# Designs tried in a protein design run: designed miniproteins, single chains, continued (4). Part 31

Each design is a single chain, and the fold is of that chain. pLDDT is the mean over its residues in the fold that is shown.

## One batch from the design tools (miniprotein)

Design m13061
Fold by ESMFold2-Fast:
Structure m13061 (fold): chain A 80 residues (1-80)
Amino acid sequence: SVDEKIDKILSLLNEEDQKIFKEKYEKAKELFETDPMKALEILKEGVAEVLEKTKDPKKQEEIAKYFKELINELEKEIES
């Protein structure tokens, strides 16, 4: 589920980065019904910002994996 993927990403982040990601996710949620493409771009920007701040390569790989799964689930909802 989307929520499960969000929780997995958040669990890999420190408190500051969790705040950044949550703010991007809330903004994306507001746009999801009116402009889903812009919502996805905001989420992608948020993840890119968090990945640049993450110093652990293993955490970067796990964040990227869960984010890819999240985007795939969201894109399927847009197509249906």
Scores: mean pLDDT 78

Design m13062
Fold by ESMFold2-Fast:
Structure m13062 (fold): chain A 64 residues (1-64)
Amino acid sequence: SPLDQQIAAIRQAAKGDAEVLLALWKKLNPDASAEQLAKAEKEIQDTMDFIENRQIAGLEKKAA
């Protein structure tokens, strides 16, 4: 459906943004431990999940 295509596009964009943010974090923190890296990856993913869910909820509200 058109809604499923829009949701897929939002999810793909969020994944790309998370990868860019993680790459930038690694450049700013070259001496980071494995635990610090894992924490940063989780925080970036949680942030992108929040943004993604807000965008999807907005689309679903309009489709209802």
Scores: mean pLDDT 83

Design m13063
Fold by ESMFold2-Fast:
Structure m13063 (fold): chain A 104 residues (1-104)
Amino acid sequence: SVAELERLLTALLEELRRQLGSDWSLEEMVRSLAAALEAFEGLEVPERARESVRAFAEHLLENPALLWALLDMLERRPGLSPEIRRLLAELRALAKAAGFERPA
């Protein structure tokens, strides 16, 4: 569900912000991730999807390939905390439970 994805994304962004020592808002974190995801995958993320964690979550549910790309991009980062790894595993489990196929 969008609510479950929003909850997990919010927790992930808060832990990423903590690990980075960033003073960025969650909205700034979403914009940063959307820009990184565009560069990584080569697909445009529309401006409306960058405005909030909720809007980003809705866009990812409509575009499961972007959700898998986001997870793959974040998992490639060195030095991830155990909490971030746990949240990424929960997001991956949510994607699998929703029946989203991983891009081949």
Scores: mean pLDDT 80

Design m13064
Fold by ESMFold2-Fast:
Structure m13064 (fold): chain A 71 residues (1-71)
Amino acid sequence: SDDLKKSAEKVVKNYVKDKLKKQGIPESKIKQAVKDVEKASKESEKKTGDDIDAFLQELGRKTSQILSKYS
């Protein structure tokens, strides 16, 4: 369901915001990281189609890369 994918994106965006904020990362970089999560979600959706489990795995993998980039 597209709604499940959108819910997952929202959860991941909030997780990334909270984690980077706790690390003292500047708001400008947090906003950039959130945009990277939105892009990762769109790319994961294109790659995985209707497979929600594959979508979540791909989004998680890309999110780990984003956190490494900004942490």
Scores: mean pLDDT 86

Design m13065
Fold by ESMFold2-Fast:
Structure m13065 (fold): chain A 77 residues (1-77)
Amino acid sequence: SRAEKVVEELKEKHKKGELTDEDVEETIERILRALGVDPDSFSDEEKEELKDLLKEMLDKNKSPEEIVREIEEFIRS
């Protein structure tokens, strides 16, 4: 999926130690749009929670499919 490809790109930056906060923010917005969700519908607090979740999943070396699934579960909450 488009969302999984976006996550793969982010994982490569993370492995190289090139990951920036802007990369994480852009990736979340791209994932949300790929899932048909407007990023502007989320509060700044919810966006920070999504960023923290994404960073945790990258550190745990989760697959792109697992990362997208966890974000979808967050959106449903």
Scores: mean pLDDT 82

Design m13066
Fold by ESMFold2-Fast:
Structure m13066 (fold): chain A 69 residues (1-69)
Amino acid sequence: HAEALREALERLGSLSPRQQKAASEVLELEEENGYVSKEEIKEIAKKYGLSPKAVTDAYRIQEEANAAL
């Protein structure tokens, strides 16, 4: 657990502020609705000037960090 958390935090720290904000929005939508669609991810990506892949990668990193807690 400790190693996974450390690695997740290191990856989280390498994300840009925009990527972190986008990942946070995805998490909020998932908590609110229980799911996040690919279309919603694309909309968030457009809002922050990111690619959908960058948003998905940031969300996965954030999720791994949260799961390690």
Scores: mean pLDDT 77

Design m13067
Fold by ESMFold2-Fast:
Structure m13067 (fold): chain A 61 residues (1-61)
Amino acid sequence: MKEEIDRLIELLKEKGEEVFSQKELDQTIADLKAMKEGKISEEERQKFLDVLRARLRPLLE
């Protein structure tokens, strides 16, 4: 899970501006870092990651 979160953070830093505003990018990266630190429940974390992956789909395909 930590490796997956790190990959998402790097993708957001490189290409996130194509689908997010700067404010949304900063917030999303902060949320991913909080999840990596275990500050978010597992259920909420999984739901957030599923939504994020769907949003990033145009950058992955």
Scores: mean pLDDT 76

Design m13068
Fold by ESMFold2-Fast:
Structure m13068 (fold): chain A 66 residues (1-66)
Amino acid sequence: SLEEGIEKLFDKYSVNGRISRKRAKKILKEALGLSDKEASEVINKYGKKEFNREEFIELVREAKKL
């Protein structure tokens, strides 16, 4: 499922239960196929320096609406 895929990405890339803004942008581009501009727009909307599991799930769900 989409949710299981997002959770697997979080588990693979998180450090101490967090994913950095830079790493989240890379994941949006490489795993979801977003352009640099699209990934930046989605991430900037949240204004966060790092993402916990819940925040990362919300980020990816928002990116999927594009």
Scores: mean pLDDT 82

Design m13069
Fold by ESMFold2-Fast:
Structure m13069 (fold): chain A 100 residues (1-100)
Amino acid sequence: SDKEKIKEIMRRVVLLGAEATLLVMRVYILEKYDPSKPPEELERARELALELSEETAKLEKEFLEAKKAGKVNIEEAEKKVKELEKKVEEKKKEIDEIIE
């Protein structure tokens, strides 16, 4: 049970990091190749994407360190992942509204 829950948390954390990385890359491409987008809006989108990337990287690092130490609090980890998933979804929507 706990081993399977830890695997599921790891899967979700990795997917959040991948999504944040993809958002950073999407904004970067537009900043370099779309002169029609207002610079101030792209800067805002970049800042949002980088913030998500930093938060997902921090959570992954904390989870990996806790797992290595054998000190995973499953309920706390699930809560943190769920809260970050909600934040990523919300900020992704904001970024998509800027870049689409």
Scores: mean pLDDT 84

Design m13070
Fold by ESMFold2-Fast:
Structure m13070 (fold): chain A 83 residues (1-83)
Amino acid sequence: MDKLLNEFIEASRRGELEKAAKTLVEIAKKDPSYLFKNKDKILPPLIGFLLVASLTEEGRKLLLKTQVEIAKIMEGKDENAKP
C-alpha cells in the first residue's frame, strides 16, 4: 500500500491525473477499507488531487470515472469487468 500511495502522491504532484486516478483505483481494489481507515493519511493528497482535477474538464471526467470504479469495487460487483 505505501508504494501505491506514494505513486498516487507523485502523480498528483506532477499533474499526471490519469496515472493518479489509476493508482487510486488500484489502492481501492487491493483494500477498499484502506481509504476509509487511513483517511488522515489519504485526505491531504486526495484533496490536492481533487482540487487540481476539478480545474479542468478532462480532470473532472477522470474523477467521475474513478469514483464510479471505486464504488463498484466497494460493492464487489463490476470491478472484475473494469480492470
Scores: mean pLDDT 71

Design m13071
Fold by ESMFold2-Fast:
Structure m13071 (fold): chain A 65 residues (1-65)
Amino acid sequence: MAAPREAIEKAAEAAGVSPESADAAARSAKQANDPGFLRAALVGGGASPEQADEAVRILQEGGAI
């Protein structure tokens, strides 16, 4: 199932992504329960690859994906 949008937004913000970029990425990725799609959505929303990787790691550790 898709990760909760709020969990994606929180993880992205914790990784240093702006709230606006995190929200945009979460909207794109909410239907995908896949780390690669979440990473791509975060980068597309303005995150660096390193920030996107950290956000995905936080989500995986938290059990959201």
Scores: mean pLDDT 69

Design m13072
Fold by ESMFold2-Fast:
Structure m13072 (fold): chain A 88 residues (1-88)
Amino acid sequence: MQIRTLYESDEPVSLEQVREWLRQAAEEALRNPDSLHQFRFVVPKSDVEAVRRMLEEIAREYGLNGALSFEDLDDEHALVTAVFRAAP
């Protein structure tokens, strides 16, 4: 399985930017269903739940499987890894 990293950010990104990246990643997953489409980005810890909800909504809209993991980067920020795959 090929892993494609579509977006990476070391700086905190806005929820609006995350939504656009998630939509573009979902479209890439539809075009390349044999690949795992991954993105990693930094958000405030308070925004992690909003990112999870955006991922789930976009995955549902595009008929994809979405998965999200996060880890503490510092006291205020989390590093998020999000992936889309074509549904089986």
Scores: mean pLDDT 75

Design m13073
Fold by ESMFold2-Fast:
Structure m13073 (fold): chain A 81 residues (1-81)
Amino acid sequence: EEQLEKIREAAREVALRHGASKETADGLAENAVRIYETYKDKLSPEEIAEKIVEGARSALPDLTDEDLEYLRKRVLEAVKE
């Protein structure tokens, strides 16, 4: 659960910092966890992080490259522990 919560927190933080609603931030967080659970045994940590970043960009297309790099770094750290 610790990895899942860190992934949720990273996605939620980025969404809220960008001005998204709580519902949107929670949705992004749950989508990030869903991507991780789907691919955790099939893809590398780097590939999982990239899929989560792509999901965030699709949901919030106005996210900056800086926001997306922050998300990638936090997710990668959580996945690698």
Scores: mean pLDDT 83

Design m13074
Fold by ESMFold2-Fast:
Structure m13074 (fold): chain A 91 residues (1-91)
Amino acid sequence: STTKDVLLQMATSSDSSSQRSAVDLLVQALKDSNEQVRKDAAYALEKLSQERPSVVQKEASRIIPALVEALKDVSQDVRNAASLALVSLIR
């Protein structure tokens, strides 16, 4: 299992503190110096939006600004992943 899979599992738990911690780590990962980490964080947020929309809705004030900033990323892959996450979140 990758770190992103562990964070996704924590974000989907019934424990609110685990959900908040996982979302915080994913939002921080969107600003990581490593392109692969930023891309993985954006895809994890997309999957979370599809699998547990209520968790993302609750944390939207932190998630949306971070994804909007990721739309300006130097990497096309990161921009594409952030766009998909925002589309999933808005639906």
Scores: mean pLDDT 77

Design m13075
Fold by ESMFold2-Fast:
Structure m13075 (fold): chain A 74 residues (1-74)
Amino acid sequence: GVARLREALEERLARLRREFPDDPLAQRAIQQAQRTLAEADQLVAQGRIDDARRLLEIADGLLLIVEGVLRVSR
């Protein structure tokens, strides 16, 4: 559910901070994901669970793309 997606995103953010602490792309991705987590929390508080889930799924996909780009670039 939404809680699992949130946990997965927080885990990815922690990984990005550890592996790419001074990378501009990583920093932008972390900031964007933090905003998305805050928005998802507001949607959950409003009972808009499906909207929160979609928002978190989009953020998860974007973080996976960013991680892939960063790892290929080394």
Scores: mean pLDDT 84

Design m13076
Fold by ESMFold2-Fast:
Structure m13076 (fold): chain A 114 residues (1-114)
Amino acid sequence: ELLKEIEEITSKPEVKEEDILKLIVLLEHDSEEVQVAAAEALGKLADKYPEAVPIIASYLATRASNLSNEKLKTILSKLLPHLSVDNISTILSTAIPYLPSEKVEIIYQVLEKV
């Protein structure tokens, strides 16, 4: 079960880049329960493992332009509440220069609700 796999990743004493990438992919999963669990896990890992922050930023910079506005809004609405203000600032300042204006507007809309 994906939920058990997510829990096992967050319980590891050492987390690898491949574990973080697996959680990032699960943010696009069709199951809302899986999306929420992945977002919570990424938030916890970003606080413990500074290397998670640039991986998340790279995902947003490269993938957001290929996501629908609704899908991007859903992913960010689930992920951003679990990230610290410092991590949000780092991720967005890294990713925003690579995004078209309509995607940047979606990010700002979600930030207003967090």
Scores: mean pLDDT 82

Design m13077
Fold by ESMFold2-Fast:
Structure m13077 (fold): chain A 85 residues (1-85)
Amino acid sequence: AAAYLALASAAAANNNYSNAAFYYNLAASAAAAQGDIASATTYYQNALAAAKLAGDTNTIVAVAINLLALGDTASALALKAEVFG
């Protein structure tokens, strides 16, 4: 995750928003795989912002789908916590 965030920041600083979106998306996926839904949500939002700046509609759609899937996972985790304490 940390390496992908560094690459994303470097790409954004160079106005390479397509690469920034790509690396933020990888960082988000890594965070989600570790159960860090808060970090994953933040990184997917950063990926979406970068994709919008790049004008890359295909990447915008892909990141939006990942965010939607993450939202369902977060809702499931919240329900589990409510039921099981």
Scores: mean pLDDT 76

Design m13078
Fold by ESMFold2-Fast:
Structure m13078 (fold): chain A 89 residues (1-89)
Amino acid sequence: SLKEEIKRFLRLAGYRVSDETVERIAEEVKKRGGSVDDFLEAAGRAIVEEQGLEKSPEEVAKDIRDRLERNLGSTGAREVLKRLEEALK
């Protein structure tokens, strides 16, 4: 399901988020047209709200990409992003 792919993606990026936050991200992505960029904006916003971060949603969205690439390498990050893109369709 889309929720399971979102949860897996965020875990690979080193973010632990509640099931409520995953559901909120999934709902917001559906409203925005389902691109990876729409996902990253929704995820950044939801993580800032859940964790009370002193960062903008845009900074968190960038941090998600940077952590994914750091944790998986460029090829691994690309494959995970492709898998998420397919789940968003």
Scores: mean pLDDT 82

Design m13079
Fold by ESMFold2-Fast:
Structure m13079 (fold): chain A 99 residues (1-99)
Amino acid sequence: SVEEEARKLLDELVEKLDEIEPDADFWTQVEIGVIKLTIAVERALGSIDLETLIKIFENIIESLEKLLKETSDPKTRKNLEELIKLVKETKEQLQKLLS
């Protein structure tokens, strides 16, 4: 039940990433690719440890926010801000499954 809801949230995130990826800048597309690969690896492990998954998403958010601080290009900044928002929203929903 909880694991099925977590898998559904990951599928919804991948769908949203697929929607933004084609119009994103190269650097944001690379970050989207890394996130998709991370999700694919977690799904392949057969069981989802929600606490570990949440920590992985926290690390992704921290890395993206650091990249945003180092980025001056307006298009890349906008794309990174949208990506950070999507990842944060997914993390928040995953945290609700632990409550």
Scores: mean pLDDT 85

Design m13080
Fold by ESMFold2-Fast:
Structure m13080 (fold): chain A 93 residues (1-93)
Amino acid sequence: SERELILKKIGMVLRLIGLLEDFRRLDVSDEQLEGVEKAVNLIKDGLLNDDIEKIKQGLEMLKQLLKQTTDPKAIALIKEMIEIGEEGLKLLS
């Protein structure tokens, strides 16, 4: 149970890293990239340190960035990041 929880957290963190690397390859603004990186790092830190408030903060940032995003590839990646963050929030609640 505790081992499974740790492995799920690691899996979610690795998925977030992969999505962030894919996002970095897109032709997006520096402001948008910095915003997504900050949000993902908050979710990663929250997952690793059982900090629910950091996960919520990162999710709120991603949801605001999504509203300002027009590139379909960027939208898809941000949505996947949100899904992982919501999975993490449920896992820690």
Scores: mean pLDDT 90

Design m13081
Fold by ESMFold2-Fast:
Structure m13081 (fold): chain A 98 residues (1-98)
Amino acid sequence: MEVYTELSRLENEIFNTPDPERVRELLERAERLAEEARREREATREERIEELAEKYMKEYKLPEEKARERAEVVLFAEEGLLEAEMSFVRMVAERKLA
């Protein structure tokens, strides 16, 4: 949640800056944030699956296998969203540096 807000803010700052050095600095910052988010996701992946699966079993009374499958789909979607956000940030930066 926090990382998506920060990436959106960085994208807007890149779009509005006339300074190519500033654009490069902001892009590097976005790349670092994305890398940190990827590392945290990889490190906490199984824990997150277990937490989401427990939630789905309690709230929706799903069997464990189905709850775990649902959790995996949610994490896959979150991973895809991060990469889509980064692709957009890179596109805006490339356009400003051309």
Scores: mean pLDDT 83

Design m13082
Fold by ESMFold2-Fast:
Structure m13082 (fold): chain A 80 residues (1-80)
Amino acid sequence: ASDEAKIAELRALAARIDAEAARLGADAERLGLAKAVGLLAFREKGPEAGLAAALAVLRADEAELERLREELRARSLAEL
């Protein structure tokens, strides 16, 4: 089923994010944000966009990381 295939892709994406976070020595908060941003991009534009968005979070400097947190908060509040 389509949902089962998407769940499998999400699990694969999460595993790749976990591996990259471990390689980069990311803390739990940055990993959590990377997974949240990656999942959102995955839902909008698919697995390649999800991975790219998550990697951007893992590699972000402090200023960009804070901007991404604010963007996610704004998106959560905009869901109606």
Scores: mean pLDDT 76

Design m13083
Fold by ESMFold2-Fast:
Structure m13083 (fold): chain A 93 residues (1-93)
Amino acid sequence: SEAKKAAEELYHFLEESAKIAREGTPEQAQAAVDEAWRKHEEATRKILEIDPEKGAKVGREIGGHLAEARQSPDRAGHLEKAAEVARKYLEEV
C-alpha cells in the first residue's frame, strides 16, 4: 500500500516532468530532470522499506534513465522511459 502510493506519486511526477521537458525551454527541461531525481530518491527509499528486492531493481532502472536524461539533449525521452518503469512496477504491486 505505502510502496504502491510512493510508486504512483513518482509515476505521476515523472509523466509531468517529461511533459515539461518536451514542451518547455532547455532550462525548464533541466529543472524538471533535477526535480525528478529528487522525487525518485524520496520514492525509492519508501519502496525499499517495503519491497527491497523489486524496489532495488526499479530504483536502479529509474536512476539509470534519469542519469541519461541529465547528459542527453532528449531529456523528455529519458523521463518518459523512467515513468514507464514506475508504471510497470505499479502493475506488479
Scores: mean pLDDT 86

Design m13084
Fold by ESMFold2-Fast:
Structure m13084 (fold): chain A 114 residues (1-114)
Amino acid sequence: SKSKELEKKVRQAVTEGKLLSEDEIEEAKKNIEEDSVAYHYVELMEIRVKGWSDEELLEFMKKVVELGFDGIAVELMRIATERGAPEELIEEMKKMAPEELHKDIEAAIERAKK
């Protein structure tokens, strides 16, 4: 199906450290299941290219934490830091994550600052 082909394309892009084009991001968001891991990787690519508002980043963090997508939560913290998100926003998002993720989040933030 188109959804499965797009999920495979997203997974390959993530594995290769590549970004999808804006058109590919739009197509993926229309056809991939919204609660899937693949959908949230597409949104991380959109954040890297376009940037999202502070409110949108907080809602994204809340959703991925609720879904248990720990790896995506850590990657969001790295991307937000690289894009120059305010320290107050970074701390607020970190507090939303389970305590066991805080060490991985802190490591991602430190790597993003270098």
Scores: mean pLDDT 86

Design m13085
Fold by ESMFold2-Fast:
Structure m13085 (fold): chain A 62 residues (1-62)
Amino acid sequence: MSPGIKLLELLAKADGYELSFGEGARKEIEELSDKNPFEVFNWLAENQDKIKVEGKKVTILD
């Protein structure tokens, strides 16, 4: 499991959110964060338009 994906899943669970990923978005995050899991925060900052929040459900789109 990618360290970046693991970090996002842990943070989402801590606040009671369900997290899901589009296939392409997940792959991009896995590749970007392979060496440094904190690079996931840079990806999120650059891809705000791909983040959908519906109540306690967060979806990261392709």
Scores: mean pLDDT 78

Design m13086
Fold by ESMFold2-Fast:
Structure m13086 (fold): chain A 106 residues (1-106)
Amino acid sequence: MKYSLRDLVATLLASLLNPGTNEFEEFLKKTGAKLITDKSLVQLAKEIAERLGFKNLAELVQWLAERLGIDPDKLWDALFNERSLPEVTLEKALATLDEILAEAGE
C-alpha cells in the first residue's frame, strides 16, 4: 500500500521528537497525519527521497538536517538506529513538514 507524502514525512519527523512528550502529542494533533508503523525510519527516508526527487538518501539527509538545524551525521545515525534527537523542536518539525509539502505541491 502506498502512503501519502504527508504521512511519510510526518512519521519520520514525529520519530525524531521524543515519544510521549507534549511536543510529540502536539505535532500529531497539529498535522493530523497517520503514523506509519510497518516501515523503518530508513525505509521512510528512502521513500521520501524518491518522492521528492533527491538523487539518494544522503542528499535528503543533508537537506533535512539543514532545515531542522541539526548535524547531518546525527540525523543519519538516528535514522539507522531509530532514535529521537533532542535538538529537534516542535516548531522546526512543523516548519520542515510545511516546507516539504509545499515543494511537493501538497
Scores: mean pLDDT 79

Design m13087
Fold by ESMFold2-Fast:
Structure m13087 (fold): chain A 63 residues (1-63)
Amino acid sequence: MARERALELAREAARNAAAAKPDSPIESLAAVFRNALLDRGFSREDAEEAARLFREELERLTA
């Protein structure tokens, strides 16, 4: 299902971002991720939920 896939991508992206230790703010990375999902054809709702999870996971992994 599209939402499940979007959430899986969010967790995967958050782990990759945490490992890379980027200089970019988490909010900026979340916005880029959300826009990438929209560009890939995910719904706004699924992309926004996935971006929220991405932000929460990245914050948890980098705390």
Scores: mean pLDDT 81

Design m13088
Fold by ESMFold2-Fast:
Formats: C-alpha cells, structure tokens, sequence
Structure m13088 (fold): chain A 77 residues (1-77)
C-alpha cells in the first residue's frame, strides 16, 4: 500500500541520517585525536563542517527524489 511505502520511505531516511551522524562523529573523534595545535583544530573543524553540509545536501537530494517518485506514482493512478 501507499501507506506501507511511506513507512518504509521514512525508515530509510532515518537509517541514512543515523549512518551519516555516526560516520561524522567517528571522523570527528579521529581528527580530535590527531590534531595538536589550534590551527590544525580550526582546519579540522572547517573540513568537518564542509563535509557535513555536503552530506546534508546529498540527503536532501535523495529525499526530494523519493518525494518526486511518490508524486509520479500518485499521478499514474
């Protein structure tokens, strides 16, 4: 059903978001362990912020693609 599809859609989005958050946190911990100067810390924080923004944008594109897929299927009914 469409309701079951929306439920699976939301589950996929939640799993994807959790994987992104987990990966970013693991990378942050690795960078924090490697950096020893304020300059290196600032560079690491900038890198993490840029990577987070990039991944958030990719998640938005994925979400929009799924929403468009559902709209197309509804239009075919």
Amino acid sequence: SLEDMKKKFNEILEITKKLIDSDLQALKRALDAAVTTPEQRAEAEQYLNDLKKHREKQLEVFKNGLEEYIKRKLAEE
Scores: mean pLDDT 80

Design m13089
Fold by ESMFold2-Fast:
Structure m13089 (fold): chain A 100 residues (1-100)
Amino acid sequence: DAARVAAARERARELAERLREIADELAETDPALAEALRALADALDLLTTAEPGSMAAGLAELARTLRELARRAEAAGQHEAAARLRELADELAALAAELA
């Protein structure tokens, strides 16, 4: 369904923007995490140009990476950031499942 794929691509772009917002908030307190989140947002933008199957697989992999970054944030005492990253990982995983 072309409309469903288009909606998924727009949702992925929204999630990339949310990742950049979190990265900007963390830029001074955890520059390495901020850089990793910007790299994930860039990868997510690239996935919006992929075929649906490749996009689904890529979204699932980014969700796993984001969960790992959330664990790192939590270990560093960044509990609010970690919670937001887990929420975004859940949304990425759900979007991947819709496209699979």
Scores: mean pLDDT 87

Design m13090
Fold by ESMFold2-Fast:
Structure m13090 (fold): chain A 97 residues (1-97)
Amino acid sequence: SMAEEALRLEGVRVEVLVEAIPDPEVRRLLREAYRARLAGQPAAPALEAYEALERDLAEREQLELALRMLEAQLEVTENPELRAQLEEELERVRALL
């Protein structure tokens, strides 16, 4: 169940990232990369999509995006140990904003 929960949390993270991206082509690539991962395909398309995101976002925007991802993951997380880790990371990111 931990592997399944981790994969579900990754999906939530991808959807938050997609919402923040103004470029529809980069959004498409990120969704394709996640679908490839679900199918057990190579991670290369995912790396390209993340590199494109890093180039387009200022540091503050990256932190705000990280905050949104952590909040979305906390909403769907059932494991109490994982919840505690996400809450600690959320407070760390919030302190940097």
Scores: mean pLDDT 71

Design m13091
Fold by ESMFold2-Fast:
Structure m13091 (fold): chain A 97 residues (1-97)
Amino acid sequence: SLEELVEKSIKEALEKVKKEGFEVSAEEQAAIKEGLAAILADLRADPAGAELLRAVEAIVAYVEELVKKGEVTEAQGYAILFYALQEYIRLRAEEAE
């Protein structure tokens, strides 16, 4: 279930970025990096955050691999990361019954 939500979130983010040709500015990249670092620090500090931490780390690892392979630019990578995290949170909220 976690892996399926992560894969769906990444797929939707990839399709959005490819369709829109969206790239984030250097200032936006810095903001995303800082925000992500803060989120990861909070999740690592709380055992209740372990599942969300695993999802965030999986999304980050996937996007880093896409950039490393040259399939997307670093700027596109940040856009994919942002949208994938947003989509994952949305999907998790929908599953919370």
Scores: mean pLDDT 78

Design m13092
Fold by ESMFold2-Fast:
Structure m13092 (fold): chain A 83 residues (1-83)
Amino acid sequence: AEAARARELAREYVALLRELDARAAAGETGPVSAELRARGARLAAEVAALSDEARVLLATEILQTLEGLPREEAERIARRELL
């Protein structure tokens, strides 16, 4: 069950990161909006409630989606950064 939640949170994180990247690409150098900060804080709290293995799965999914890394490499990086 927690694996499904980790994948849902990974999709929400990817969406948030893409919005932040689009903002940066548009040359918006001012403070991040209160809405985007609130979304980030909510996602961080949800992720902090996950087990270590679920957080590794979440980070693996994000790295595969955003960086196009192979599963094994993404998981290795996620474990190194989170454990």
Scores: mean pLDDT 80

Design m13093
Fold by ESMFold2-Fast:
Structure m13093 (fold): chain A 81 residues (1-81)
Amino acid sequence: SAEEIEKEFEERLKALRAELARARAAGDRATQVAVLEEIRRLIEEYTERMLKVSSPEEAERIRQRAERSLASLDALIAELR
């Protein structure tokens, strides 16, 4: 269900954000990039799964939100590299 997909996404994202915070505190740019790339993959996976349970109209909004989130992440990754 959409609720199960959302819950899994939130739990995994929380863990990755904690890992990112530790990498930032350590000044470890390589680990920061790796974690951000994991978050990117998580967002892509979440988006694909949500699109399978959404109406065509909801799908358009989901894709637009994902595109914005991924663009923001790609900018952060580029800045760290």
Scores: mean pLDDT 87

Design m13094
Fold by ESMFold2-Fast:
Structure m13094 (fold): chain A 85 residues (1-85)
Amino acid sequence: SSKLQSILREMAKEEAVVLAETSEVYYLIKTQPEKVEEAMKRFEETVERALKRMEELNAPQDVIEEAKRRYEKLRKKLEEEKKKA
């Protein structure tokens, strides 16, 4: 439906921001470790905002669950990278 298409478009936009923050944390882990905690805070705020936006748009439950799984996977990758550094 046109409503679902609109939701997916907004989701893609929010996910692009989540991916950008993920990349920033990865970069900071290697270059400026002291800034990692602040960057992780921004990552979490971005994830929370994306999920709230999805709920505001009444996204289907399965779409929300898949987004949560993707963000959990990103979070785990960042935590693993922090431990290796």
Scores: mean pLDDT 84

